# Designed miniproteins, single chains: the designs that were tried, part 3

Each design is a single chain, and the fold is of that chain. pLDDT is the mean over its residues in the fold that is shown.

## One batch from the design tools (miniprotein)

Design m78
Fold by ESMFold2-Fast:
Structure m78 (fold): chain A 103 residues (1-103)
Amino acid sequence: MSAEEALEAAGRAFEAVDAGDEEAAGRALERAAAGAAAGNAEAGHAAGAAAGYAIGAGALEAAARGLAALARGGAAGSAAARGAALGAAGTPEGRAALERGVA
């Protein structure tokens, strides 16, 4: 996957979350996470941001899929997932979702 394709997938994840399409958001997050797994730091950052956005918006199934895919991506994916978790922890809903998904 190219960096451009991964960044486009992250953008699609934001759009799908806003549209309430959790299945489309989950697929887009998994695709963005594949860019992070390929070692692209910018793709990892974008995928992490999109996963954090999904948590904040209550798209918890999509967020869980994206975070699981990022965790499989090694160091870059793990860093992105940690960044997403830290961002989501700013809301009570995001904090509760993280406790359920990663405890």
Scores: mean pLDDT 70

Design m79
Fold by ESMFold2-Fast:
Structure m79 (fold): chain A 66 residues (1-66)
Amino acid sequence: GALERLRRAIAEHAAALLRQYLEHQFPDAEVEVEIVDDDTIRATIRRGEEVREYVVRIEDLPSFRP
């Protein structure tokens, strides 16, 4: 329905903004961001041999610090 489409759109926009933020903060790193579910995003930051993975609730994004 319309509400499910809105939730998906919010998650897609949140993921795009998080990717832009992380690429700006870690310009030399490989950044991957994926939507796990309607409320959850997974971010992976790869720098050389170091891989860091974060699972973040969309509601917690404003306070997120990698």
Scores: mean pLDDT 83

Design m80
Fold by ESMFold2-Fast:
Structure m80 (fold): chain A 80 residues (1-80)
Amino acid sequence: KIVTFEDRKVDEELYISGGSMPEEFYKEFMKKLEEELAELKALGIDRAYAGIKENKEYNTTELAVTTGKGTLEEMRASLA
């Protein structure tokens, strides 16, 4: 249900950081996230919710996108 931007290696970079994302980094990721969502929409995926998810085990911040045939409410709930 949650898709990562593995091609961009965003998750790998966040995973190995070992710490919480700085505010400046968050703004950069949000910009890239909007670009990726635009690409998904171009591929006919018109239902996507994106967010920043905290990895509690590693105390890191992960970029996550939920796509699918579910309602927007269901997709938002999966990232909450």
Scores: mean pLDDT 50

Design m81
Fold by ESMFold2-Fast:
Structure m81 (fold): chain A 71 residues (1-71)
Amino acid sequence: GELKEELKKLIKELIALELRKIGLEFELEKLKKSTSEEAKKEIEKLEKEIEELDKKIEELEKKIKELEERF
């Protein structure tokens, strides 16, 4: 029973990270249309956050796969 609850928790976390990534990618695309120095700094921050999210997503996908293989 508990394996299904853990899988559900990891899937919810994955969905949350994927949605956050989509939001950041949307903001990044919007900022790339600007030529201001402030926009360039925000672009660098967003690119770093997206990279960190990609790493977290990859780790969660691996954990989900390992749990699915145990069923």
Scores: mean pLDDT 82

Design m82
Fold by ESMFold2-Fast:
Structure m82 (fold): chain A 89 residues (1-89)
Amino acid sequence: SPTKERVLELVRELLEELKKRNAPQEAIEVVEEGLEELEKAETVKEMLEIATEMARRLQAIADAENDLETQRLVARMAAAIHRELAEAL
């Protein structure tokens, strides 16, 4: 699905940016787990639920670390995924 491929690209971009800035390993693991779940997702609703939970977990980690850049990256990823999924609904 073009929508799924675009969502996976957005999450992979987030993962690369987190690795580049040496984000906490816990944050990297959350995104890697989310990617695996998204690759197995078959519906737009499942992708939205997975992306929402991933964003929630990442925001909690970023808040604990007072990491504004990770908060911004997560917000950007979540907004982009919601745009792609809204067009597919």
Scores: mean pLDDT 82

Design m83
Fold by ESMFold2-Fast:
Structure m83 (fold): chain A 75 residues (1-75)
Amino acid sequence: MKQDELLLKKAESFLENMKKRIDEAKTKEQIEGLLNAAKNFYDIVKKHLTPEQREKLDKKFEEFEKYAQEKIDYL
């Protein structure tokens, strides 16, 4: 596996783990903190990916943002 493919897979796994942390979050502030952490990670990782891989990660990150927003709306 190419290093960039491994990095993409790790990034997807990271976002999935962050969704679990959002499920456990009890306040809007905690969810916003998790969103900021995920955004920072995403901004770093995408610089090491190909354009095609960036588009895939962009979609996964958008899904994550929607998931977090839905959780906030439920609080």
Scores: mean pLDDT 82

Design m84
Fold by ESMFold2-Fast:
Structure m84 (fold): chain A 78 residues (1-78)
Amino acid sequence: MRALTPAQAAGIRAYLEALSAATGVPVEEYVRAGEPVLRAQQIVVRAARKVMEAVSDEQLAAAHAAAEAAVAAVRDAL
C-alpha cells in the first residue's frame, strides 16, 4: 500500500471500517483473512481512484454513491 495517495488510503480505511460495522467483524480480521479480502480491496481501490478524479462536489457525491455500491458488492462477495 506504500504507493497509495492519502485520499486513497483514507478511502480504504473508511471502506474497512464500514465493512467492519456492517458485518461485525474487526478490521484486522479482514486483513488476516488474506487473498479474498485483498481481491475485494482491489475493487474498492479502483472505485476510490475514480472518486479521486472528481473535480467538483457534485461529481464527488456521484462517485461516492458509486463507491458505496461497490462496497455493497464487495460485502456480498465475502
Scores: mean pLDDT 61

Design m85
Fold by ESMFold2-Fast:
Structure m85 (fold): chain A 65 residues (1-65)
Amino acid sequence: MERARRVGDSGVALVRTLRAAGASEEQVAIWADYALAQLRAVGRELGLSEEEIERLVAETRARIA
């Protein structure tokens, strides 16, 4: 859980940094999708259930939006 949460936090920070730096919405969307995909991959490697993974992804997506 700690590792998956850290990946989510890093993804949120990355997206906010890219927007603050003036990155295009297309570039921001690409990195946001990448961050969420990494979160899913790490969750699966840690043995989290699909329900737990999708909940963590939804929480992270809400923080990005």
Scores: mean pLDDT 80

Design m86
Fold by ESMFold2-Fast:
Parts: C-alpha cells; sequence; structure tokens
Structure m86 (fold): chain A 88 residues (1-88)
C-alpha cells in the first residue's frame, strides 16, 4: 500500500468493520474517508474474507495507532477500538 499513512489504514479498517457489521453510515458521519483510505479498504476486502479476520487486523492496527504521536492517528485508533468493543 504505497503512500498510505497509519491514519489512512486505521480509517480503512474502521470502514471495513463498519461495512461488515452494518454500521457504515454511522461511522462515515463521524469519520469521512479520504480517497487513500477508501482505496486501502477496497484492497483489504479482497484479502480479508471473514469478520474475524477483519477484527483481528483492526485490533492490531488500533494498538499501533494508539502509540502514535499523530493526533489524527490516535483519534482514528480510539474510534476503531470503540467500534470493535461493540462487535461480537
Amino acid sequence: MEGSSLADVLKASIYLVAKMTGKEEEVLKELPLNENSLKIAKRLEKHVKTLEQAIQFAREVAEAGLESDDPETKEAAELLKKLLKEVK
């Protein structure tokens, strides 16, 4: 994924989990996706076949994002962590 930031990957992961759980519209209201995040999400959809795989990937990216010094990355990581808490 050339030129992607950790924030873009986090936003893509949020979108993927939200889409698979039916929360796409709710998440997009709080975090509009940029073009890079949407492209990353579409690439992830080809390789991530199950909700369990999406959740595992999202958890790893969220943990990395929370350790970032970038406020945008931390905000996206916190939103992803919140979304994952609501997914069973």
Scores: mean pLDDT 74

Design m87
Fold by ESMFold2-Fast:
Structure m87 (fold): chain A 92 residues (1-92)
Amino acid sequence: SMMLQQELAKLKEELEKKGIKVEVEIEGNKVRIVLEGLSPEQLTAVVLTAIGLGLDGFEVRVKIDGDKVEIEIVGKNKDEALKGAIKVLKSA
């Protein structure tokens, strides 16, 4: 959905205004998010949200690499993956 991609882009811009570095890649039913500069509380919320998506039928990979967190979300289709990504960014 173009509307979901626009919401994701707006959330990225809002987080960047708060000093968080955000990268988002969309490939079919997969969305990859890289976040850098999260507080410990924001990092915890993002990771717990990603784990929750994994329990809710998404395929989720989380990698913490020093000061970066990378989250890969695979949904049943593109719109589901975008909804998962939006939920992750909203939790930050």
Scores: mean pLDDT 87

Design m88
Fold by ESMFold2-Fast:
Order: structure tokens, then C-alpha cells, then sequence
Structure m88 (fold): chain A 79 residues (1-79)
């Protein structure tokens, strides 16, 4: 695992924890960082994780739906 892929995994974990805690903005920012690093690392696994977490976050926080749908699209385009 590259350092970027490992860092991306950490950001996904932070985003997931933030979602469980109801911290929508922290979760969104964490997933954006995870997406950036996953794209740089070429990590399909982390890109899939970002996509799934963004979908879950959009279900819980509809007010961020547009931003989260954009993250889903960017992750799918990078896969």
C-alpha cells in the first residue's frame, strides 16, 4: 500500500466515524480528502469506499446531497 493510499483509507475511516457521530461537514471534508488521495494513488478500492460512504452520507444529510452526488460522480469517473 502506498503512503497516499494508506492516508486515503484513514480519511475514509474519519468520514465514516463523522457520519456516525452526525458531523456532516467533517464527514464531507474527510471524503473529499480521501477522494483526492485515492485518485492520485489510483486506488480503485478506496474510490469504491468513498462512493459508498458518500451515498450513505447523502441518505442521512439530504442538505448536502448535491455536494455528495458530485463526490459519487468523481469517484465513479476515476474508477
Amino acid sequence: ISPKELEAEAWVAMGRMARWLGLAEVALRSLREALRLAKEAGSERVLRDVREEARALAERFPEYREELEELVREAEEAL
Scores: mean pLDDT 83

Design m89
Fold by ESMFold2-Fast:
Structure m89 (fold): chain A 64 residues (1-64)
Amino acid sequence: MEKAEKLSREFGISLELAKQILEAARKGGVSEEEIVEWMREAKSLGLSGEQAALVAQLKALSKV
């Protein structure tokens, strides 16, 4: 799937980190679109791509 590559490019994060976020989304029942929205919101608040990734991952896992 090209989804991890899209996240990596858009947010300037590693492909491995992008895969980890998508796996967290799968476990939390969160769509890719929700992950992208959360990451864009975090970046709009001045967070780095890596920080946005951490926020999205934690939010996805909190829905378990």
Scores: mean pLDDT 79

Design m90
Fold by ESMFold2-Fast:
Structure m90 (fold): chain A 57 residues (1-57)
Amino acid sequence: EAERLAQELRDHLLAAKASYKAGDVETAQKHLERAQEAARRLSEALGAPVELDTSFI
């Protein structure tokens, strides 16, 4: 399950970055929200904090 959550987090971060670069801020925000939720669930599954790299915003 942790591997799937890590993949989901990665996919949503990549989609958010691509959408933001394309000027689609609304789509980027939706992907960021999903990435944050995946990171929270992954953090709970691992028992350790998971930080998001949002430096591209």
Scores: mean pLDDT 76

Design m91
Fold by ESMFold2-Fast:
Structure m91 (fold): chain A 55 residues (1-55)
Amino acid sequence: MIRVNPQSEEELELYLRIAEHEVALAKKTLSEEEAQRVEEIMREFKELARKKYEE
C-alpha cells in the first residue's frame, strides 16, 4: 500500500509537483485515453495529499 502522508508543506508541494509532472509526461508519452486516466488518478492523488496534510 502506497502511503500518502506529507509531513511538511515542502513535502506537500513535492507531491503536487510530482502529480503535475506525471500528467505532463503522460500527455507526451501515452495515448489520449491513458493520459486522461493519469489526470484523473493524479487529481485524486493531489486531493488525498492535501487532506492528509491537513489532518
Scores: mean pLDDT 78

Design m92
Fold by ESMFold2-Fast:
Structure m92 (fold): chain A 50 residues (1-50)
Amino acid sequence: SREEARKKVLELLKRHGLTLSELARRSGQSPQTLLDGLVDKYLANPDSFE
């Protein structure tokens, strides 16, 4: 589900020492837009995220 994918994406970011806010600021996106995009990528290909 999207909720489970969201938790997994956030766990992966934390594992790599990244925060959603910092990454979003660096990429010029809102945190919500970046998170939605990462969740969509994870749902399409979970294996690409480890």
Scores: mean pLDDT 78

Design m93
Fold by ESMFold2-Fast:
Structure m93 (fold): chain A 74 residues (1-74)
Amino acid sequence: SPRDDMLGLLERMRQLAREAGDEETARLLDQAIERLRAGDFLGAAELFQRAVGRFSPELAARYQEIFDEVLAQS
């Protein structure tokens, strides 16, 4: 489902942020996941956009790899 696909994407991005030591980006993604689980799609989108605004060039490249993998499965 679209919700499950988004949850999987966000959870993988959160894990990536944690592995990179970016705990603040991981925190924003964790909050976005909780909002999405609660059915607050607008709140989840706002938190996701805040997380994206924090991407370092290295994290941005790794997030692009995740997006490419998700698109390949669609």
Scores: mean pLDDT 76

Design m94
Fold by ESMFold2-Fast:
Structure m94 (fold): chain A 74 residues (1-74)
Amino acid sequence: AEEDVEKAKSYLKEGKFDEAMKYALRALQKDPDNEEAKKILVEIIEKKSGLTPEQAERLADAVVKAIKAGAKPV
């Protein structure tokens, strides 16, 4: 989980949102309670989708709940 979080941060800084999202989702699949991975997911959603911080946070919460329920995060 830690390595996936670090890679997600690195790709996010580079503006590679698809790769950043891949690693953030992998971290959340391994540990759905990982706060850093969730924060990275929120930031990716904001930058990629143009949603407000509040909308991005609600969408990230829905993704985390879906992962915990055993659903695919798509």
Scores: mean pLDDT 77

Design m95
Fold by ESMFold2-Fast:
Structure m95 (fold): chain A 78 residues (1-78)
Amino acid sequence: ELSEKALELLKQNLLDWVQKNYPQVSKEAVEKLFEELGRDASILIHLYYEAKYSAAEIGELLGLPQSTVSRLIKYLES
């Protein structure tokens, strides 16, 4: 279990990584993903952009409703 300070550092690291590799993705989108998924936000982004998994496949892998994953992906695409 991570402290609140460690989670904030992970969020900043995620923001920096996304801005470097996917500069078209908004900071707001990354923050929404981190708010809902915490550490799993980086896994979702990797599975979607690098592994090219669908929202349904990501949902099964992360134990999330497909509708939730689809909504979060829409934030990344906006």
Scores: mean pLDDT 79

Design m97
Fold by ESMFold2-Fast:
Structure m97 (fold): chain A 68 residues (1-68)
Amino acid sequence: SPLDELIEEARAQVDSLARFLEKGQITAEQFEAAVENLIEALRKAGVPEEKIEEFREYGKKKLEEAKS
């Protein structure tokens, strides 16, 4: 579905941001701000809150992995 495609694209962007964070090219604050911007875009596109919460948890896991 179009919404599932948007979620997968957003996840791919989070993966790229996590790589930049791991390399020290962005800060954790910049990572978190970018994830919040993606969440706003998904919400405006009509992604249900249940899937937005799953995406938020995905971002949190990627943030913690990049810090390790």
Scores: mean pLDDT 88

Design m98
Fold by ESMFold2-Fast:
Structure m98 (fold): chain A 83 residues (1-83)
Amino acid sequence: MEEEERLRREIEEVRREIRELREEAEKLGIRDPELTSLLTAAEIHVVAAEIYLSRGDLETARAEIEAARENVEKARELLEKLK
């Protein structure tokens, strides 16, 4: 199913971005509560997206992926300011 496969790929990409940001922060010794909160929120949304996708709720899965991406983007912007 094309849409489901697209959403699965987007979920995997967001998971990778979260991991990369966490690893970059750790490498730089950056320990910011707001950054941690944003990355944790993104992870929660990714998990929710996987659950809804597995149940065939593509609309909710897409909304959760969008929420996860928003938190990742905010985390990326914050990390750049903390460098």
Scores: mean pLDDT 87

Design m99
Fold by ESMFold2-Fast:
Structure m99 (fold): chain A 76 residues (1-76)
Amino acid sequence: GPPPLPPTKVRIEILKRTADGKWELVESREVEVRDQAEMDALIDEANRKAKAKGADYQATLTIEGSATPREVAALA
């Protein structure tokens, strides 16, 4: 399997697209992940939650605690 990730703080957000083209934060959760399977499960959960809310909703996952923090956008 893939190598384990170092313990990484992850922020999961559900965003709503507004009429002015901006994203509004609706829901936020912070967790620490230790491997790729935990990361994949969080992405899948966030995507399902965003899809359940509607077409104007999108889930994002922000990886923190690295030299280059990265946002991973997920489609609703």
Scores: mean pLDDT 69

Design m100
Fold by ESMFold2-Fast:
Structure m100 (fold): chain A 118 residues (1-118)
Amino acid sequence: SLTLTESGGGTFAEGGSVTLTNKYSGALKYVFQVSWWRQKPGEPERFVASIDLLTGETSFAPDVQGRATISYDASKGTSTLNLSDLKAEDTATYFSEAVLLTVPAEVVRGEGVELTVV
């Protein structure tokens, strides 16, 4: 019932910035946390950033700390991940997750968006 659609990927210059956006459709009232993850070619999935929608508390992986910002806009039903000072190592497929306050808790994941840094 809840779907996540990521956008804003593509090819970007090293040292530039990108805004990746996730659009939520469906049962938003049960979402209490959103997070962004990435998978680099040949590597396991890694955490990037999260925001707790009840408290507004944010968390960032060490390799993006100081370069990343995460936000959620309830009126638009969107979360955004902004990455600045892009590095070649940021090349990955980025996907978002929503955690639903159900019993048991449910995790909904998007299909991902590709980012290439050159």
Scores: mean pLDDT 82

Design m101
Fold by ESMFold2-Fast:
Structure m101 (fold): chain A 63 residues (1-63)
Amino acid sequence: MEDEEEAQKLFEEGLKLYEEGKYIEASEKFEEVLEKFPNSEYREEAWELEIKSTLEHIKSFLD
């Protein structure tokens, strides 16, 4: 399904940003997966990584 391919692309973009330490930008990509593709197989993983990205961003301010 085309929607699943778009969800995968956004999810992979989020993962790349997360690996680069761009946690706010990563969380934004994961949020797009959740908002645009709520029935995607990436939904649960995107939700988890959005939370992790937000926590890592907060942690970076406490350093």
Scores: mean pLDDT 79

Design m102
Fold by ESMFold2-Fast:
Structure m102 (fold): chain A 92 residues (1-92)
Amino acid sequence: SKDLVDLLKTMLKGLHDQGARIRAELEGGTVVLTISGLSPEQAIAAALSLIGLGFDGLDVEVEVEGGTVRARISGLSEAQAKDLYDFVQSLQ
């Protein structure tokens, strides 16, 4: 839903404000996020938050390596995926 995308945007903005660098790739209704520049502890916290979003109709796959979090968010409409992608581009 739009509300879940807005919640994701809020979380990503918070990470950006902590000094994280966020990249996004579009694959139809899937957005692949790479969040870097975090401490290992911040990366674990971010990954747990993404998992804890626990949403109906969206799938989230998360992996953590050091200060980097990679998240694959699927089940989005093309419009929702583009909206999230455009938001991440605005954080550059």
Scores: mean pLDDT 81

Design m103
Fold by ESMFold2-Fast:
Structure m103 (fold): chain A 94 residues (1-94)
Amino acid sequence: MSREELDREVAAALVQMAFAIALNIARKKGASEEQIEKLREAGDKLVDAVREGNIDEARKYGQEAAKILEEAGLPEEAEWFRKVVDKVIESLKS
């Protein structure tokens, strides 16, 4: 496995874990089933984009997931998630 491939797999795993945490908080805080479904779809696309090294798509789906969290009444979790995604994306540029 190349270092670049390993770095992308680690980044994808970190984003997947952060997303799982955000999804669990949204469920516990009473987000609707529709909001949970949209969040899950955006999160899956985000993880795929990170794994592929597609920075533009990762930013797009990261912002989409954060917006869904904000609309679900979780602005603090949305800001935290944006920061995690940005940090992971920065690590892939190095």
Scores: mean pLDDT 83

Design m104
Fold by ESMFold2-Fast:
Formats: C-alpha cells, structure tokens, sequence
Structure m104 (fold): chain A 66 residues (1-66)
C-alpha cells in the first residue's frame, strides 16, 4: 500500500488512507484534527501519484464537513 509523507509538528509521518480514517475517528475534535488534515492535503498537492490524488479527495471531503 502506498503511503504519503506529511509534515506535522512532531515531524514527518507516513500516512495511509486507514491512518487518516483513524485520525478522524479517534483524533481530538477541532483544531488538532483539522491541522493534521490540512498538512496531509498540502503534502498530497505536491505528489502527482494516483494515491496522493485519492488521499487529497478523502481529506477535502472531511475538511468540508468541519
């Protein structure tokens, strides 16, 4: 499974679609989750792979619900 590297305050993390889903489901509601998702979106915009495109769409969908 392809992973995307995301810059966070704690450093770079490799995230899968499942990791993003867990972050949304079990993350602290509000600013921390939103900030993490924004970082993933920024990383996905810089990656031209099909996987990054899928991750971008997933993250944008969840951010629109916030």
Amino acid sequence: MKKIKVKTPDGEKELTAEDLYRLIQRGVPGADVEAALQRVLEAAKQDDSPFAKEIRELVEEYLKKL
Scores: mean pLDDT 65

Design m105
Fold by ESMFold2-Fast:
Structure m105 (fold): chain A 63 residues (1-63)
Amino acid sequence: ALEAEIAAVIAELRALSAAQPGVSADDKLPLLQELNRLVRRLMEERKLSPAEVGERVAALRAA
């Protein structure tokens, strides 16, 4: 599911930050682009408002 893919990318970003706290923005950029792509797909496929998709992503980040 899209939510599972979003959670996986968030976990990967956390793992990268934990392994190298000073890691550059360039190293994070591909994962951030993938996250944005998945969030856009979630919004379009579920017909969510920006507020609704923001709430779902915030819940995934909090986990």
Scores: mean pLDDT 77

Design m106
Fold by ESMFold2-Fast:
Structure m106 (fold): chain A 70 residues (1-70)
Amino acid sequence: EPRELVEKARELFKQAYDAAKAGNTEEAKKLAIEGVRYLSEALGLPFDEELAERIANTIITHAQNQAAEA
């Protein structure tokens, strides 16, 4: 069910953000890429590795910027 896949992607992105904020960038990248896989499947789109890496880097950058502002 697409809803189940979206919920899984959402949880993975949350974990990626939390990991990035804690300084665990390697784990954050893995979690974010996995989240993009689930989201792509939920939307019926092919998985794009380049896009997944860009999304992962965006999540990491935003999380780190928020941590630096605090």
Scores: mean pLDDT 81

Design m107
Fold by ESMFold2-Fast:
Structure m107 (fold): chain A 54 residues (1-54)
Amino acid sequence: EEAIDAASRGEYAKAAALLRKEGGMTDEQVAKAVRAAIQGNREEALKILKEAGA
């Protein structure tokens, strides 16, 4: 699963974009995950991705 692989590498923005293409994430969830990743808050970014099914 490309989204899980991206998240495991710390590429949370890429993982969020992949989940959005599959319909698993809303625009708001993608924005939150990207914002957390930019802030260096990897734990929060991963939490958002897990809630979306990554």
Scores: mean pLDDT 70

Design m108
Fold by ESMFold2-Fast:
Structure m108 (fold): chain A 78 residues (1-78)
Amino acid sequence: SHDEEAEKLIKEAEEALKAGDYEKAKELAMRAVELSTSLELKARGYYVLARAYLGLGDYEEAKKAAEQGRELEKQYKE
């Protein structure tokens, strides 16, 4: 399913973050967000994307991605 592919992409993006490959982490996280139909999975994708942007020094984009993740998290936790 799209969510299964998105979860795999999030896992690969987390591995890219650990390796310091922030550009790859960004690309993988963006794809995960696009494929996610689950609010929880999409929020996870946005948080990984925020961490990738932070690693790249793109603080404004990191803030926006984190805000998107937090908004989705509120929807499925509240």
Scores: mean pLDDT 87

Design m109
Fold by ESMFold2-Fast:
Structure m109 (fold): chain A 60 residues (1-60)
Amino acid sequence: MITFEIKAPNLLTAIGIALRLIGDLPDAEVKLEGNTVIITVSEDPESIAYIEEIQKELEA
């Protein structure tokens, strides 16, 4: 299992990301702590790539 932390600029964005991850990665464990989305997934390359893509969207 691999855990990622995605820091969002605000709570509404964090909620949106969490809901997106829950819908698209049903086997993932998703938690929300303030503006940070904490997601734990299996070492699945497709799931990891998807999470990394979301992180890149927030950096742009």
Scores: mean pLDDT 80

Design m110
Fold by ESMFold2-Fast:
Structure m110 (fold): chain A 58 residues (1-58)
Amino acid sequence: AAREALDEELERVRNAADEKERAAALARAGEVLAAVEDPAERAALARYLSDGVAAIAA
């Protein structure tokens, strides 16, 4: 599921050893979002991703 795929990429962002690994995880998360056909679901998941990235950065 898209949410599960985003959770995996958020875990990769959290555990990234360098900028390259973090950028790769964020790029894959973007691909997951692009594959979501329902605009409302995509918007909700994009918000979830944004909140997750912000929490990791805090």
Scores: mean pLDDT 82

Design m111
Fold by ESMFold2-Fast:
Parts: structure tokens; C-alpha cells; sequence
Structure m111 (fold): chain A 93 residues (1-93)
């Protein structure tokens, strides 16, 4: 759980940086909302709820990646997606 939390926090940092670099604000906000809900679920030990929110955050990140024309924002979104994939893998064990 602690490793998954670190990965989720790192993904959130990259999502926020992508927003600053020009990623669509609505998709950035939606991804951040689901990341916060995933962290709340992890704090409660609710692994299934956490995975659900991480999957939703990943969908928003992928959508933002396709909608973004800024190379800097695209790199941050790619790193966010990598961290989210690893967080989900850690929770699957």
C-alpha cells in the first residue's frame, strides 16, 4: 500500500505539471479528483475502490495525452500513466 501511495502521489505531480504545460484543464482536474479518491481508499485499506479510481484516472490521463499538442505536457502525461500502471500492478500482487 505505501509503495502504491508513493506512485499515486508521483502520478499526481506529473498530471499537475501537464496542466501547467497546456493539457486540457477539465481532464487534468478529473484525473486529479480520481487520484485523490484513490489515496483516500488506500488510507482505508479499500484496495478495490482504490483500483477503480486509479483506472478512471488513467483513462483521463490517456484522453488528455491524445488531446494535448504540447510536447512538454505529453511527456508529463506519459510519466503519469507509467506511475499509475505501476500503482495498479503493485495493488494486484
Amino acid sequence: IEEAKRLVVEAGEHVWEAGLAGAPPALVFAAMEHLNKALEALDKGDIEEAKKHLEEARRHVEEARRATTSPEAQRHLDRAAEHLEKAIEVLEE
Scores: mean pLDDT 83

Design m112
Fold by ESMFold2-Fast:
Structure m112 (fold): chain A 68 residues (1-68)
Amino acid sequence: SPLERIEALLTEAGRLLLATPAPSPEQVALVLEMARLASEARTASPEEQERILAEMERLLAELRRLAA
């Protein structure tokens, strides 16, 4: 389901952040935004969950770019 995928993306983002000894404010802000979106997804319509999932995938890609 979209919710399961959203939770998996947030879990991966948290893992990447915890693996970073000195995360930048930008990296922290990305993970906090992903956590906010994941929370919103729980009360969102299925259409909104799909939009949130796409945004979560974009934010995780940006986090990975910054962590590389």
Scores: mean pLDDT 87

Design m113
Fold by ESMFold2-Fast:
Structure m113 (fold): chain A 113 residues (1-113)
Amino acid sequence: MEEALERLRREAERSPPAVAWLLERLVRGLRGVAESPEEEMPEAAIALVDGIGEAFVQLAESQGAEDIAEEVRALRDESIARLAAAKSREEVEEVLREYVERLLGLVRRLVAQ
């Protein structure tokens, strides 16, 4: 998790203000999920992924990047389904780690346009 937070922070430093703000919000949200009791982590993680996902969809659509918006929606929906099925802290952290990696790829494509 620490390595994922550091990657998000570095990407935020190199991103336009709207993207940087969302990535910083994701860093704060991930810290909050990590500090949650294990039984509350899936619900906290779902709320975070849903909120951040919706914000990135709106940002991508505002820039005319419909393909990226669709991929962000798919990533959000897939990640929420996996989090709803997660039974342990380790499973939640694995889903969130994969979510961060895939989201950063989409963010880089959005910024490169």
Scores: mean pLDDT 87

Design m114
Fold by ESMFold2-Fast:
Parts: C-alpha cells; sequence; structure tokens
Structure m114 (fold): chain A 69 residues (1-69)
C-alpha cells in the first residue's frame, strides 16, 4: 500500500540522515586538526556527504510525490 511505502521511505530517510550527521561530525573533527596527510580522507568524507545529501533529496522528493497521490 501507499501508506506502507511512505513508512518505508521515512525510515530510510531517518537512517541516512543519522549516517549523514555522523559523517559531518567526523569531517568537523578532521577540520580542527587537518594535516596534509588527512586531505584525501577529508576529500573522501566530503564526497560521501554530498552523495548522501543527494540520496536523501531524491527520497524526500519520492515521499512528497506519494503523499500528494
Amino acid sequence: SIAEEIERLEREIEEKERELEELKKELEELKKNLTKEDVLRYTALSLRIIGLEYEIELLRERLEKLKRE
């Protein structure tokens, strides 16, 4: 049902948002003591954060579409 799909999407969004906050905290910790050796790790985390934000946006768009049916 649409209701079950909405609940599934809401749970997926919540899980990804939790992961996103954890990665953002890790990135902020790296920023405080960033060395030249940490640049690749910083870059990888930044890209992962961008990817997760994009995934969350797509899921939210799908959720809104379902709620408007």
Scores: mean pLDDT 85

